# Designed miniproteins, single chains, continued (2), part 53

Each design is a single chain, and the fold is of that chain. pLDDT is the mean over its residues in the fold that is shown.

## One batch from the design tools (miniprotein)

Design m5830
Fold by ESMFold2-Fast:
Structure m5830 (fold): chain A 109 residues (1-109)
Amino acid sequence: SEIVETVSKTLKVKPSIVEKVLSLLEEKPPSEHTSALKELAKSEGVKLSKLKDVASEIYTLKGNEAEKEGDLDQAEALYLEALRLNPSNKDALDRLNQLGIDALKKALE
């Protein structure tokens, strides 16, 4: 998928690992993500922090897709999940802040 290719190139992680993270995020509820990522990190010999960065970037790209489709509520939820996994994800934070600014401007017009 385009998400797998983009995340793999951006974070310099093998596409196979990105695919496993994507599947994990789709198959499990958010409450189980940290424990499942920890198990995957152990099995793949990578740091948990790196897999959290991968998961955060996947959510950011999904949020961008939702935003392009005009689904702003879904975009907000996806950016919040990205920040839950990586609070330092500037792209997700910047997009979430912009959605808040745009909503305020629309309410004041």
Scores: mean pLDDT 87

Design m5831
Fold by ESMFold2-Fast:
Structure m5831 (fold): chain A 63 residues (1-63)
Amino acid sequence: MSVEEIAEKIVTTWKEALAALPDRATREALIRTIVDTYLPHLDEATREAIIAEALRLADERVP
């Protein structure tokens, strides 16, 4: 599964939780917690790429 596919799944799965958070820093913290909890076996560079892409998608899709 690509970085983009994983990021898409994170944003889709947690869309309502992300929408409840008022600022980008809090949304980034939630995304980071999700990645660290469910994908701890991935290397740091890949986890950071997923966090960045998920945050980008959240900026586009979550009000």
Scores: mean pLDDT 83

Design m5832
Fold by ESMFold2-Fast:
Structure m5832 (fold): chain A 59 residues (1-59)
Amino acid sequence: HMSLEEKFDELLAEATDPRTQAAIERLRKAYENGTISKEDAELALDAIRRQLERRRAAA
């Protein structure tokens, strides 16, 4: 269990690829703009991480 801020930080630290970094930054910007609520941002972060991992594994 991590706070939203910790999730952003951890995912960003794990992401070395520009694609992954861009996805995380886009999500963070949406959260800052109020486009995504805190809870939605948390769910989206987890979903993005899982999707990126699965896409790479499947490819």
Scores: mean pLDDT 72

Design m5833
Fold by ESMFold2-Fast:
Structure m5833 (fold): chain A 85 residues (1-85)
Amino acid sequence: STEEERLKAMEEAFEELRKEIEERAGVPIRQGLLDGMRALAEGASAEEALEVAENGPPELVLLDPEELIELLEKLRERRLELWRA
């Protein structure tokens, strides 16, 4: 398996996930997890983001599918950065 082959598989998986999310009226997500994902997308380390996710608020919030897709795009860019940098 090559790195390019793995990146292509990740792109395909992301596209399928995006389509599934777009079909939902709203996505329930724990606030702490959302905060952790936002922290990671904005440059926090994986450990810092995980601590935010674990210790953050337990309440479920309803996230618009469009907002979740945008967040997942930012997380994808962040992971590609960490992967190759």
Scores: mean pLDDT 73

Design m5834
Fold by ESMFold2-Fast:
Structure m5834 (fold): chain A 67 residues (1-67)
Amino acid sequence: SPALLQSEADQALAELEEALAEAQSESDRQFLQQQLEVAKNAATPLERLIAAEVALGVYDIRRALGL
């Protein structure tokens, strides 16, 4: 439903903002800040959700690789 997509997009954005607030390195802050802007500029809740979730996934991979 559109309401569910909006809720999930809002939650993913909140998780991305929390990751940015907790980021320990300048490299991670720059990456997360850039991805947050991409997600916020998405035209629809679905596109916003996808952008935020992809950013969170890439962030997790960066952490696993020690970047």
Scores: mean pLDDT 86

Design m5835
Fold by ESMFold2-Fast:
Structure m5835 (fold): chain A 106 residues (1-106)
Amino acid sequence: MLDPEEALRKLAESYEEAGTEIGKLVAEAFRAAVAGDGQKAAALFREAAEQAIRKMREEGAPEEVIEAVREGFERVAAALEAGDLQAAVDALLEMQRRGYELELAS
């Protein structure tokens, strides 16, 4: 299993490569988390999450999916704010298994 700091660094690179505004915010959030700034990481991630959810609604995603994505994003943000990088990675992997992680790259 990847070290959580290494996992977040790789994810930050991937999101930045997506070239989207949301992806850039996610990349900055993960870099802040790795640097030990959990409050900044959570704030940036919540901003990215709000933009992703707004886009999903505009694209006609079902409300059940939007609710699940919102709950998933808040689990990630709470873990980042607490400095629990392993919990943040675990929450992101759960979102990836459900296909929700791709919304952050859009």
Scores: mean pLDDT 82

Design m5836
Fold by ESMFold2-Fast:
Structure m5836 (fold): chain A 63 residues (1-63)
Amino acid sequence: MEISREQAAEAISEAVGLSRREALDLLTSKGFGRRISAGQAIQAAIEAGASLEKAVEALSKYL
């Protein structure tokens, strides 16, 4: 399942405490396009400092 980069950035912002802009910049720096897989979004959140549980919770509303 794919979500928008903007939805992923919002979820990462919530899970990690980054601003939405910082989360978008993070995703762009990783080479992610306008749509990314749920798994890629979860991995990006974990790499940014989220626990697996927090990453999944934040992304669950977009899955």
Scores: mean pLDDT 80

Design m5837
Fold by ESMFold2-Fast:
Order: C-alpha cells, then sequence, then structure tokens
Structure m5837 (fold): chain A 73 residues (1-73)
C-alpha cells in the first residue's frame, strides 16, 4: 500500500492511499479547527478495483467522534 500525506489547504490535510494488488484508491480529507489545530471532520472516498465507491464521513469534537456516516455505491 502506497500512502501520501499532503497539506491540501490552510486547515486541511489530504491522505492518498493506493493498493496496487487491488487497484483500489482511498482519498481522505481531514479538516482542522483554525484556532486549535484539532481535527473537526474527516471525509474518505474509497474507489475499489471493482468500480464501487465508498464514501465515509466523521465529525470530531476534541478527541471524540460524535457522528459517522458511510455510503457505498
Amino acid sequence: VERKVEKTGENEIGVYEYDPETGSTRETVITLDPETGEPVSAKSVTRLGSGAVRTSEERVVGSEVVSKSEVEE
């Protein structure tokens, strides 16, 4: 699995992952609070080698996950 972490915005971190065995990719965008620098949300889009797409979203307050949603198409 290949992983690349980049700053995609002033308060955003992008994580890109690629699995050459399955051809799957995952892109995660983590949004940070501009005042504290703590994560406030994360959104992941996984593209499977089969062509299916899975989207998941998490909302964080401090260190706690307060909501999570996941959709697969």
Scores: mean pLDDT 70

Design m5838
Fold by ESMFold2-Fast:
Structure m5838 (fold): chain A 61 residues (1-61)
Amino acid sequence: MEAEKERALAAGQQATAAFQAGRYDEAVAILREEAASLEDPTLREVLEEGVESLRRAAELA
């Protein structure tokens, strides 16, 4: 559904802003909360991959 894609995109943007501000835990939480609310398994998987990417980036920072 279009609304789920828009919410996933918004969550990704919010998580990126939090990550750039040094709020790594908040960025991960944003993506995890949105992934849990999505019915579309493809969008959920994309956000879960985003969480893993942010986790790795935070460890390298």
Scores: mean pLDDT 77

Design m5839
Fold by ESMFold2-Fast:
Structure m5839 (fold): chain A 78 residues (1-78)
Amino acid sequence: SALERARAAMGELLDLIKEYYPKLSGEKLKKFLELVEKYSAELEKLRPGDPATADADVDRLEALVKEFKEEVEKILKE
């Protein structure tokens, strides 16, 4: 279901934050926090719990989590 997909995607996002946050320092930590703020703002634009938009909202949520992971990996490679 859309709710189960949303729960899984949010869980992945939280696990990524928990994994990387304690391992980063200085400029990399600053970039990571700016990335968290950016993606949090995009997530706030979604309307969780609206049945009419549930599938589209979950698709967008999954895309945002994927993009966040890719951007974090770029920070780690620098």
Scores: mean pLDDT 79

Design m5840
Fold by ESMFold2-Fast:
Structure m5840 (fold): chain A 77 residues (1-77)
Amino acid sequence: NEQVALLVEQLLSKESNPSVVKLKDALVAAVRAGDEETLSKLLALLSPLKPATAADLVQLLKREGFEQAAKVIQQIS
C-alpha cells in the first residue's frame, strides 16, 4: 500500500539513527509490498527508536494488519 509506505517513510525520516538511515528504503519497500515477514526481520535490525516514533509506527502497523511487525517494534523500543 503506497499510502502506508509513505507514512512509514515520513515517520522514519524523523530518526537520525544510522540503522534507520541504512534500512529505511528496504523497510518502505516491504510495507509497499505488504511483506510482513521481511518487514519484521528488517525492523528487528533497528537500534531503539524515539518513543514517539515507535508509538506512531506501532499504531499505524496494527491499523494496517501488520500485528507481528508492530510487536517487533515494541520489543526493540
Scores: mean pLDDT 83

Design m5841
Fold by ESMFold2-Fast:
Structure m5841 (fold): chain A 82 residues (1-82)
Amino acid sequence: MKEEAIKKLEEILEKNRPLLRQRLPSTVSDEEFDRIYSLLLERFKKAIENATSKEDIEDILKLASDPSVLLGEIPYARLELR
């Protein structure tokens, strides 16, 4: 069940990957972007793993599906990588 949710999360984030890349400044290298993307993926995976109900998992997937939510997470991911 959680493995299916994680696979769906990976598909959602992969669909949003080009949009996230486009919204970042050109000074961000491909390596830095890959690190940001990996950190976002790990944060959402951890949220799914810590979820106690099916409704929590559905809410997490809904948040990951919203590009504005993902863009809001990037500043925090960048701070963690610096």
Scores: mean pLDDT 76

Design m5842
Fold by ESMFold2-Fast:
Structure m5842 (fold): chain A 73 residues (1-73)
Amino acid sequence: MTREELEAVIRAGREAAELPGVVGVEFDGEKKKVTVIGETEEAAKRAAKYLEEKLKEAGIEAEVIGLSEEEAK
């Protein structure tokens, strides 16, 4: 992953974390996986869609999943 790609992931993750009902965003660089944790499944799915779109626009290939806080336990 380039420096520009990493900066794009960090920025997109920060923006996603500010969305309503989002608890946190976790990035696993080795697996190229981003996990969005929401207070509800619906909030997590909306934020995951937003993040996936932002990463695609930046040309970054990563798996994006949305989990409720209950599912993330």
Scores: mean pLDDT 77

Design m5843
Fold by ESMFold2-Fast:
Structure m5843 (fold): chain A 57 residues (1-57)
Amino acid sequence: SVEHQLRLQELTKGKTKDEILSNLDQLVKAVFPDYVPYSETGLEFEALLKEHLASKP
């Protein structure tokens, strides 16, 4: 969703791909507080993260 994309952008502002990947668990909880692994929320986060990282330097 747009809200989750914007939140992810703000939380990762100025961070490199490596920094984002090293703190994935914290990012998941910050973007999706009710995150459950292997759930629909998990799949949505994975899709958003892939799209977001593709736009990062």
Scores: mean pLDDT 68

Design m5844
Fold by ESMFold2-Fast:
Structure m5844 (fold): chain A 78 residues (1-78)
Amino acid sequence: AMRARVEELVAAALEAIRAGDYERAEALLLSAPSPEALREVLAAVARALVDAPEEEIRRGAEAAVEALALAAANPPLP
């Protein structure tokens, strides 16, 4: 269940980043069901983006950092 949701979010976030929809990518990252899932999604997205053009890496990293900061500042999960 958790792994399947992580894989779904990774695929969706990568699709959004590659399409240039960084706002959608950020929203997908924020929809992660737990801090553990968010960390796994961020790590997988980062690994996939290492071969991407510099602009996509930059914008993808910004979306990931913002999602992580928002999750840390307002954690609804125990």
Scores: mean pLDDT 69

Design m5845
Fold by ESMFold2-Fast:
Structure m5845 (fold): chain A 99 residues (1-99)
Amino acid sequence: SVTITLSGPSSVKAGSSLTLTATVTSDEPGLYQVSLYKQTKSGKKILVGSSEPIKVGETATFTITNTKAGETYTYFARATDLKTGKTYDGAPLTVTVTA
């Protein structure tokens, strides 16, 4: 099975950059395009960025700027298998911005 895990802090200080990391795990080798999405309050999924292709066990890193106090951001990572075209969405990560 293929799993994509998005990792990062549960909170970030306003004005600081937020760094999120995504890792693909699988029992088979493969190349994956990793994309970071932000989920809006209305449920809309907005593409934030995409990595260079990574191998199983490698990490894609995303840096988010312009954090504002009192906001909450929800992100998830999507891995696309470059051989099959299948997509795998990870669990959402919620980040709270503190003053």
Scores: mean pLDDT 85

Design m5846
Fold by ESMFold2-Fast:
Structure m5846 (fold): chain A 93 residues (1-93)
Amino acid sequence: MKEIMEDIEAFLKNLDASVAKAKETLPNTTEEDAKRAKEALKELEPLLEETYKWLEEHKDEFEPEVIEKIKEAVEKLVEAQREILKGVIEAYE
């Protein structure tokens, strides 16, 4: 029942681990750290599209308010992750 939220959280946690490692070395951010952040940033949009597609295919299985809450939560998580990744990129460039 929590599968999509858990999958999204697991994916974002993996990205967070990479970003957290980069942040620990932020005064000495490397080209590799910036490149990794750029690659992670590119994966956020496909993840969001995949989530919307899954919600649309399963909309009849949940109350409309539950679908809206999942969508809102995912959008907020993606936005927070996007800001962190941008910070890493800007620290190098």
Scores: mean pLDDT 70

Design m5847
Fold by ESMFold2-Fast:
Structure m5847 (fold): chain A 100 residues (1-100)
Amino acid sequence: SKSLEQGFLLIAAGAGNIVIRRALESNSDRSFIDQQIEGQIETLEELIELTEDEEIKKKLEEMKEKLREMLTASREERLEIIEENLELLKEIQKLFLKKL
């Protein structure tokens, strides 16, 4: 089911963003954080490909752009960006639930 696959990818996006936030808060190694960010970009690209709703797709593209910005950002800027992405994720989850 496309809806089931989207559900799993949305859960993976949530978990990955929380892992990135925790890694930033614990001042984890940059290479580890960069790897987690790149993995989340891939997860979002797969979710975007499965998404037909233009409003949700636009918000997913915005999240992906913020993750790309994190790769060149300072550690403090990265923490701010991840909090913005977690808020976007909540909005995306709410939209998916309304459209089910």
Scores: mean pLDDT 85

Design m5848
Fold by ESMFold2-Fast:
Structure m5848 (fold): chain A 84 residues (1-84)
Amino acid sequence: RLEKLQEVADMIMELGDKDGDGTVTAEEVREALLKLGVPEEVADRIAEIVGGLSPTGKATKEEIVRVLSMLPPETQELLLSKVK
């Protein structure tokens, strides 16, 4: 499961890291999740958690993986269903 959550984080970084600096904002995470077909309610919740991770409001791939691993199992399975 952890390996597949890393794959989800990779997709979020690919879609959200528009500047290629290795970090994403909460807004970029939300947009990336919506593009992957994640429901708005779930995308909003994940983006809020990411936005609270640091004073800069930016998250690395490692931080995204930690957030995803802390989600309820049902939400994790939903995210994994978007990775093909």
Scores: mean pLDDT 76

Design m5849
Fold by ESMFold2-Fast:
Structure m5849 (fold): chain A 80 residues (1-80)
Amino acid sequence: SLNSTIEKALKTIDLILENPEYSFAEIAKKTGLSVGTVSKIFNLYHSILEHPEMSNKKLAEAFGLSVKVVSAIRKYVESL
């Protein structure tokens, strides 16, 4: 479900930030996401920090994610 996808994406960001030693494969195993999806979330996190002016719609198009997932990730990242 979309809510399950969002929860896994937020958990992925937590694991990246709290465990910089983890590989994408280790994070994928812990979240139940594919390695490719973990990589997309990692790159999206950096794009939000590097390009805060970029809209959620443009980021969603660039990363092949839903606008709702991107919106949830941005709100979470901005709350850190």
Scores: mean pLDDT 87

Design m5850
Fold by ESMFold2-Fast:
Structure m5850 (fold): chain A 100 residues (1-100)
Amino acid sequence: SEEERRRALVEAARGLIDEIKANPELKQRMNEYVKELYPDKDVEALIGLGHVLAVKDKKTGEVFLVPTPGAQRAGLTPEQLYGKEVVDELLRLAKEAAKE
């Protein structure tokens, strides 16, 4: 169901946030990847959400989604992976994670 999908996304997001806090190596790998995608931005990976990563531009405070390395190699955007409605939901979860 739609509610089950939202719950699963929230659970996945919480799990990865906890893993990143406990695992500096994972955070470094994610940050290196997103910096390669946006070399002119001061970007930080926040959480993984399946085939997308939630990323924050630390200069502007903008939060946006990027495909994971596997999805990027396949040439797929977040919208192509999930569709716009799911991407909008993932972006809402990403903005909540960025509200420090």
Scores: mean pLDDT 71

Design m5851
Fold by ESMFold2-Fast:
Structure m5851 (fold): chain A 82 residues (1-82)
Amino acid sequence: GAGGALYYASKAVKYAEEAIKLSTDPEVINKAKELMKKARELADEAIEASKRGDAQRVTELANEAKKIYEEAKKLLEEVKRS
């Protein structure tokens, strides 16, 4: 199923939300909102790919979601150090 993509997408949204709470920088807020949007879109696509049995696409979307998660985590870490 879509579990891997949903896991990373959920974590990406949480880290991006925390970055928004901790930052007053419009560039940080805009980047966090973009990451949240991408994570939600990847989650929706992974659910649809899973429903049709597209195992290759589910794996690709999980890898993309992991990249968005890593970017959101880095953004939050940078905000905490500022």
Scores: mean pLDDT 87

Design m5852
Fold by ESMFold2-Fast:
Structure m5852 (fold): chain A 107 residues (1-107)
Amino acid sequence: MSKEEIEKIAREEFEELYKSLGDVRRNPNAKELKIKILDEYGDDTARLAEADAKKNEITFYPRVFELSKEEVRTVARREIYHILTPRLAQVDGGDSLASKFLSPLVR
């Protein structure tokens, strides 16, 4: 999968999640989501993606290129949820919205 395809999937998932969440549950700074896709691993070769809610940034690591389109969508949804609802994502791990949007990867 190309960088352009991964970014497209992440942007599509961001728009859908942003529309689905009420204003009270949104991060107000999340409108300008930044996406980075890295070609090379750092010291942690196991990481798929990382979200920084303070920077409105999601970083995808090279292992993401090994995933299917649906698996990339699942990773993107999970990271975007952390950007849009960082406080709720930390506190409400059993919330129905988290469960609905964050379908787990099979591995």
Scores: mean pLDDT 65

Design m5853
Fold by ESMFold2-Fast:
Structure m5853 (fold): chain A 71 residues (1-71)
Amino acid sequence: SSKREAGNQAVVKSAQKALDTGKSPEEAAKLAYETTLKGLLDAGIPKADAERIAKGVADSVRQNMETLQAK
């Protein structure tokens, strides 16, 4: 459901806020990974699926921040 994607976007926004406070893109990505993984596991998503989704969110956060930094 689109609701799960909205949850992932909220985590990305939280990581973006961390960048505004002087955190690096890598630190923001790590925070997004850990927060997303915990949220998914707490929601009862299987560990393998939760890890894949959390990694995807973290990679997306890092790539978006690096792209913005390169511009």
Scores: mean pLDDT 72

Design m5854
Fold by ESMFold2-Fast:
Structure m5854 (fold): chain A 91 residues (1-91)
Amino acid sequence: SESAKLVEEWEELAKNGKPLTEKDVEEFKKKLKELGLSDEQAEKLVDLFLKEKRNSGELKAAVERLGLMKEKAEREGKLELLKEKLDELIS
C-alpha cells in the first residue's frame, strides 16, 4: 500500500540520519513554521526532538509527515482542527 511505502521511506531516512547540527535545527524550525506551526509549537517540537536525541533523517521524516497531514486537512477543510490537535500533542 501507499502508506506502507511511506513508512519504508521514513525508516530509510531515520537509518541514514546524522546527529543534529545547529543548521539542521534552524532549518527544521523554518520548515515547521512554513507548515503553519506557531513559534511556540516549533520551539517545543524542536526541544522534544533534541531531548529524544533524534537524528537529521527523523526530522526530515517528521516534516514530510506533517506536510502530508496539512495537505489532507486543507483538502478536507479541517486545518483549524489539525492546528488544535498539534498544539495539544506538543504541549
Scores: mean pLDDT 76

Design m5855
Fold by ESMFold2-Fast:
Structure m5855 (fold): chain A 65 residues (1-65)
Amino acid sequence: SIDEIAKKLAELTNADAESAKEQLSKLTEEVINLLEISAEDAKEEGAEETAKVLEEAVKLLKEKQ
C-alpha cells in the first residue's frame, strides 16, 4: 500500500513520514501519468484487457489522493 511504501521511504531516507508522503504524492502523480499513457498505447495496439486494467489502476490511485 501507499502507506507502507511511505514508511519504508522514511526509514531509508531518515526522513519523517510527512516528508516521505509528500515525495510519494509526486511519484504517484508520475505513475498515474505513465499508466494513462500506457493505457492509451494499449488501446492503440488493440490490447483492450490490458488497457482496462491500467485504467482501473489509475482510478484507484486517484481515489487515494
Scores: mean pLDDT 73

Design m5856
Fold by ESMFold2-Fast:
Structure m5856 (fold): chain A 95 residues (1-95)
Amino acid sequence: SLERIQELLDEMRKIIEELKNATPEQREKFLERYRKLKAEIDREYDEVLAQMDAEIAATTDPAEKARLRSRKAAFQEVVDEQLAFLDKEIEKIVS
């Protein structure tokens, strides 16, 4: 769900903050947790996109179909921007 993706993104932000203050011993543990959360987000994201695609495919009204496509594009932009930001932040910490 959309709400679940946001919850997972918020947890990733929390892990990044923990990584900034982590000892070398804690770093690998937090990175493992980050990788797990990323895999969960990827799974949820794929599921939401598949549901949106199914709704678009089932819609016969051209105007409604266009609205659903715009909604999907806006959703993808927001999630992709958040993921790109988080990936950039993690790279700064682990480089």
Scores: mean pLDDT 85

Design m5857
Fold by ESMFold2-Fast:
Structure m5857 (fold): chain A 109 residues (1-109)
Amino acid sequence: GPSIEQINEAIAARLRAIGVAFDIELLYKQGKPLEAIDLAIAFLRDMLADARRRGLDQATIDALQAQLARVEQAKRDLESGKISGEEAVEIAIESVLEAGETMYRALTA
């Protein structure tokens, strides 16, 4: 089973994702959807880098890469006018929360 340290790290990853999702929503409500998306991209890049440094399995790395790619595409679609700021922010929040869950599951496996 996971160590107490691994459980604490897993809980911390979930809590960080929830906090970032809240900050993304707040930036959107302030009329800053591009800043909200950029916050999500920065968070996902940092989480992916942490997963790689920890030597997590390829399935976990691939899942985190997929969430990052999803938000990067949402940014391009927002900048091109293909989607609304609301739609882009919803994608960002969903991707950040899913990344937090992915990290939690990997650290508690």
Scores: mean pLDDT 92

Design m5858
Fold by ESMFold2-Fast:
Structure m5858 (fold): chain A 58 residues (1-58)
Amino acid sequence: KKLEAGEQIAKILEENGYVSDKELTEIAERYGLDKEKLKAIVEKFKDPKSLFLAVSLL
């Protein structure tokens, strides 16, 4: 679950350069993740690889 969530978020950031609140909510709900923790990670890590690793370690 966390690995898949990390892949999806990293792909969104790589393709769009930005992850919206809507996309964060959808991923958090789909993978059963804490939305606030996910948002904090996305704000802290701006490159797709670091973002993938941070989300995968949740």
Scores: mean pLDDT 78

Design m5859
Fold by ESMFold2-Fast:
Structure m5859 (fold): chain A 66 residues (1-66)
Amino acid sequence: SLEEKAEDLKKYIYEKLKPYVSDEQAEEIAEKAKEVFLKLVEEGVPPIEAIKKAIELAEEELKKLL
């Protein structure tokens, strides 16, 4: 389901971020990425493209903290 894919994406991003930031920061960024993914899919963006945009968001949020 779309909800399961969104949760999997959030978990993936959280695990990738946790070596670089606090657990709280990793959770906040992962949640933002999940929300962006869901919004883009709702707006008609293909899921593969929405995943790429969500990951790009997570990378930009990480850069702001470094």
Scores: mean pLDDT 86

Design m5860
Fold by ESMFold2-Fast:
Structure m5860 (fold): chain A 58 residues (1-58)
Amino acid sequence: GAELDAFQSAVSEAASSSGASAAASTLKSYGYTVPADASTDPGALSEAASDALSKLSS
C-alpha cells in the first residue's frame, strides 16, 4: 500500500544527492528505527531502508 510505496521512494531518495536526510525522515515518520549515522551515512540509510522494505513486502 501507501507505506510500501513510501519506502520504495525512500530507498530511491537515499541514493540521490539530497536524499539521505529526506529518506531518514520518511522512515522515522513510519516508526522505523534509523541507524545512528543514517542521516550522515547514505550507505547505512540505504541498508536500513532496504531492510524495512523487505520486512514490509514479506
Scores: mean pLDDT 64

Design m5861
Fold by ESMFold2-Fast:
Structure m5861 (fold): chain A 95 residues (1-95)
Amino acid sequence: SKKKEEALEKIKKLEEELKEKLEKDIDDESKRKEIQLETARAIIEAIELILELSSKEELEDMLKRLKEIIELLKEDEELVKEAEKLIKKIKEKLK
């Protein structure tokens, strides 16, 4: 439970950081993309760690987050594949 709570809190903080970084100037486009990619990867890793311990409501929220990551970073094929793997795994658990 504590590990799950810590991971969920980490996901929230990473989403807030991503939102703040997305508001940066266009001149920082390359840095912005790098930060978005790193933040998304960290969120994916956190979800994977707690997926087996998550409630149906938490799993549904994770699906929403992963879909948003795919839309935001659709150019990164490896990250999209990793997110899609987690989406499939979560959908199987929601059946």
Scores: mean pLDDT 74

Design m5862
Fold by ESMFold2-Fast:
Structure m5862 (fold): chain A 60 residues (1-60)
Amino acid sequence: SAAELARQIARAVELLRRGDIAGAVEVLSTMSPEHQQEALELARILGHEEEAARAEALLA
């Protein structure tokens, strides 16, 4: 559902904000590649660019 997806995106972004890269990757890994990119882009917009880059590298 859209509500579940929004909660998962919010959780991934919060984990990145806290520097919990491993936790963020676990959440992101449950999403499609499209939704992974939405969450990572939101994290970058919010100023967590380094954490987003680290998580993206681990998803490759």
Scores: mean pLDDT 87

Design m5863
Fold by ESMFold2-Fast:
Structure m5863 (fold): chain A 77 residues (1-77)
Amino acid sequence: QADRDAANIKLAGAVKSAIDGNEEEAQRKLAELTALPIVASAELEVKRGPDEIEVTLTVTYADGTTVTATSVIPLPK
């Protein structure tokens, strides 16, 4: 499960970078995630609303399992 553990670490890093507003870093970490042999695809979606930012990351592993992580960040007034 070492490869999956490595993928989970990269996944957490990509989500954190997106949450921190560092889109370039998030996309770079996403590219590293998709380079792992156990990852078939990964998709990062950022939706900016008038009162919140929604970050959704979906990873599809080579074994067919999918993992989705969603974070909602309220925008300050």
Scores: mean pLDDT 71

Design m5864
Fold by ESMFold2-Fast:
Structure m5864 (fold): chain A 93 residues (1-93)
Amino acid sequence: MRRKDFGSGEVTDEELGLAMSRLLDARTFDEIVAALEEAIKAGLPVAATVVETDDGVTFVGFGAGRGGERLPVEEALELARRGAEEGVAEYRA
C-alpha cells in the first residue's frame, strides 16, 4: 500500500473545488499525486490524502472547511486522512 499526504495553506470548500479540477482524467496513484503537486505549485491550497491499496485501487480524501470556513492545514489533513480511510474501509467491506 502507498500513501501520500498533501497540505498547503488554509482550505475552504471553494478552493478544494479548484484543486479537484486538476484531478480530471487522473486515474492512478502517480497521476493523482502529480496533479496535486501541480495544484500546489499553482498556489492552490490543498489538503488531501492519497492511498493506493495492494489491489491497485486508489482512494483520495480531501479536507476543507464548510460554508467558506477556513481550516488550518493540520485539521484539514485530519479530515482528508479520515476520508481516504473511510473509502478504503467501504471498498473492503
Scores: mean pLDDT 70

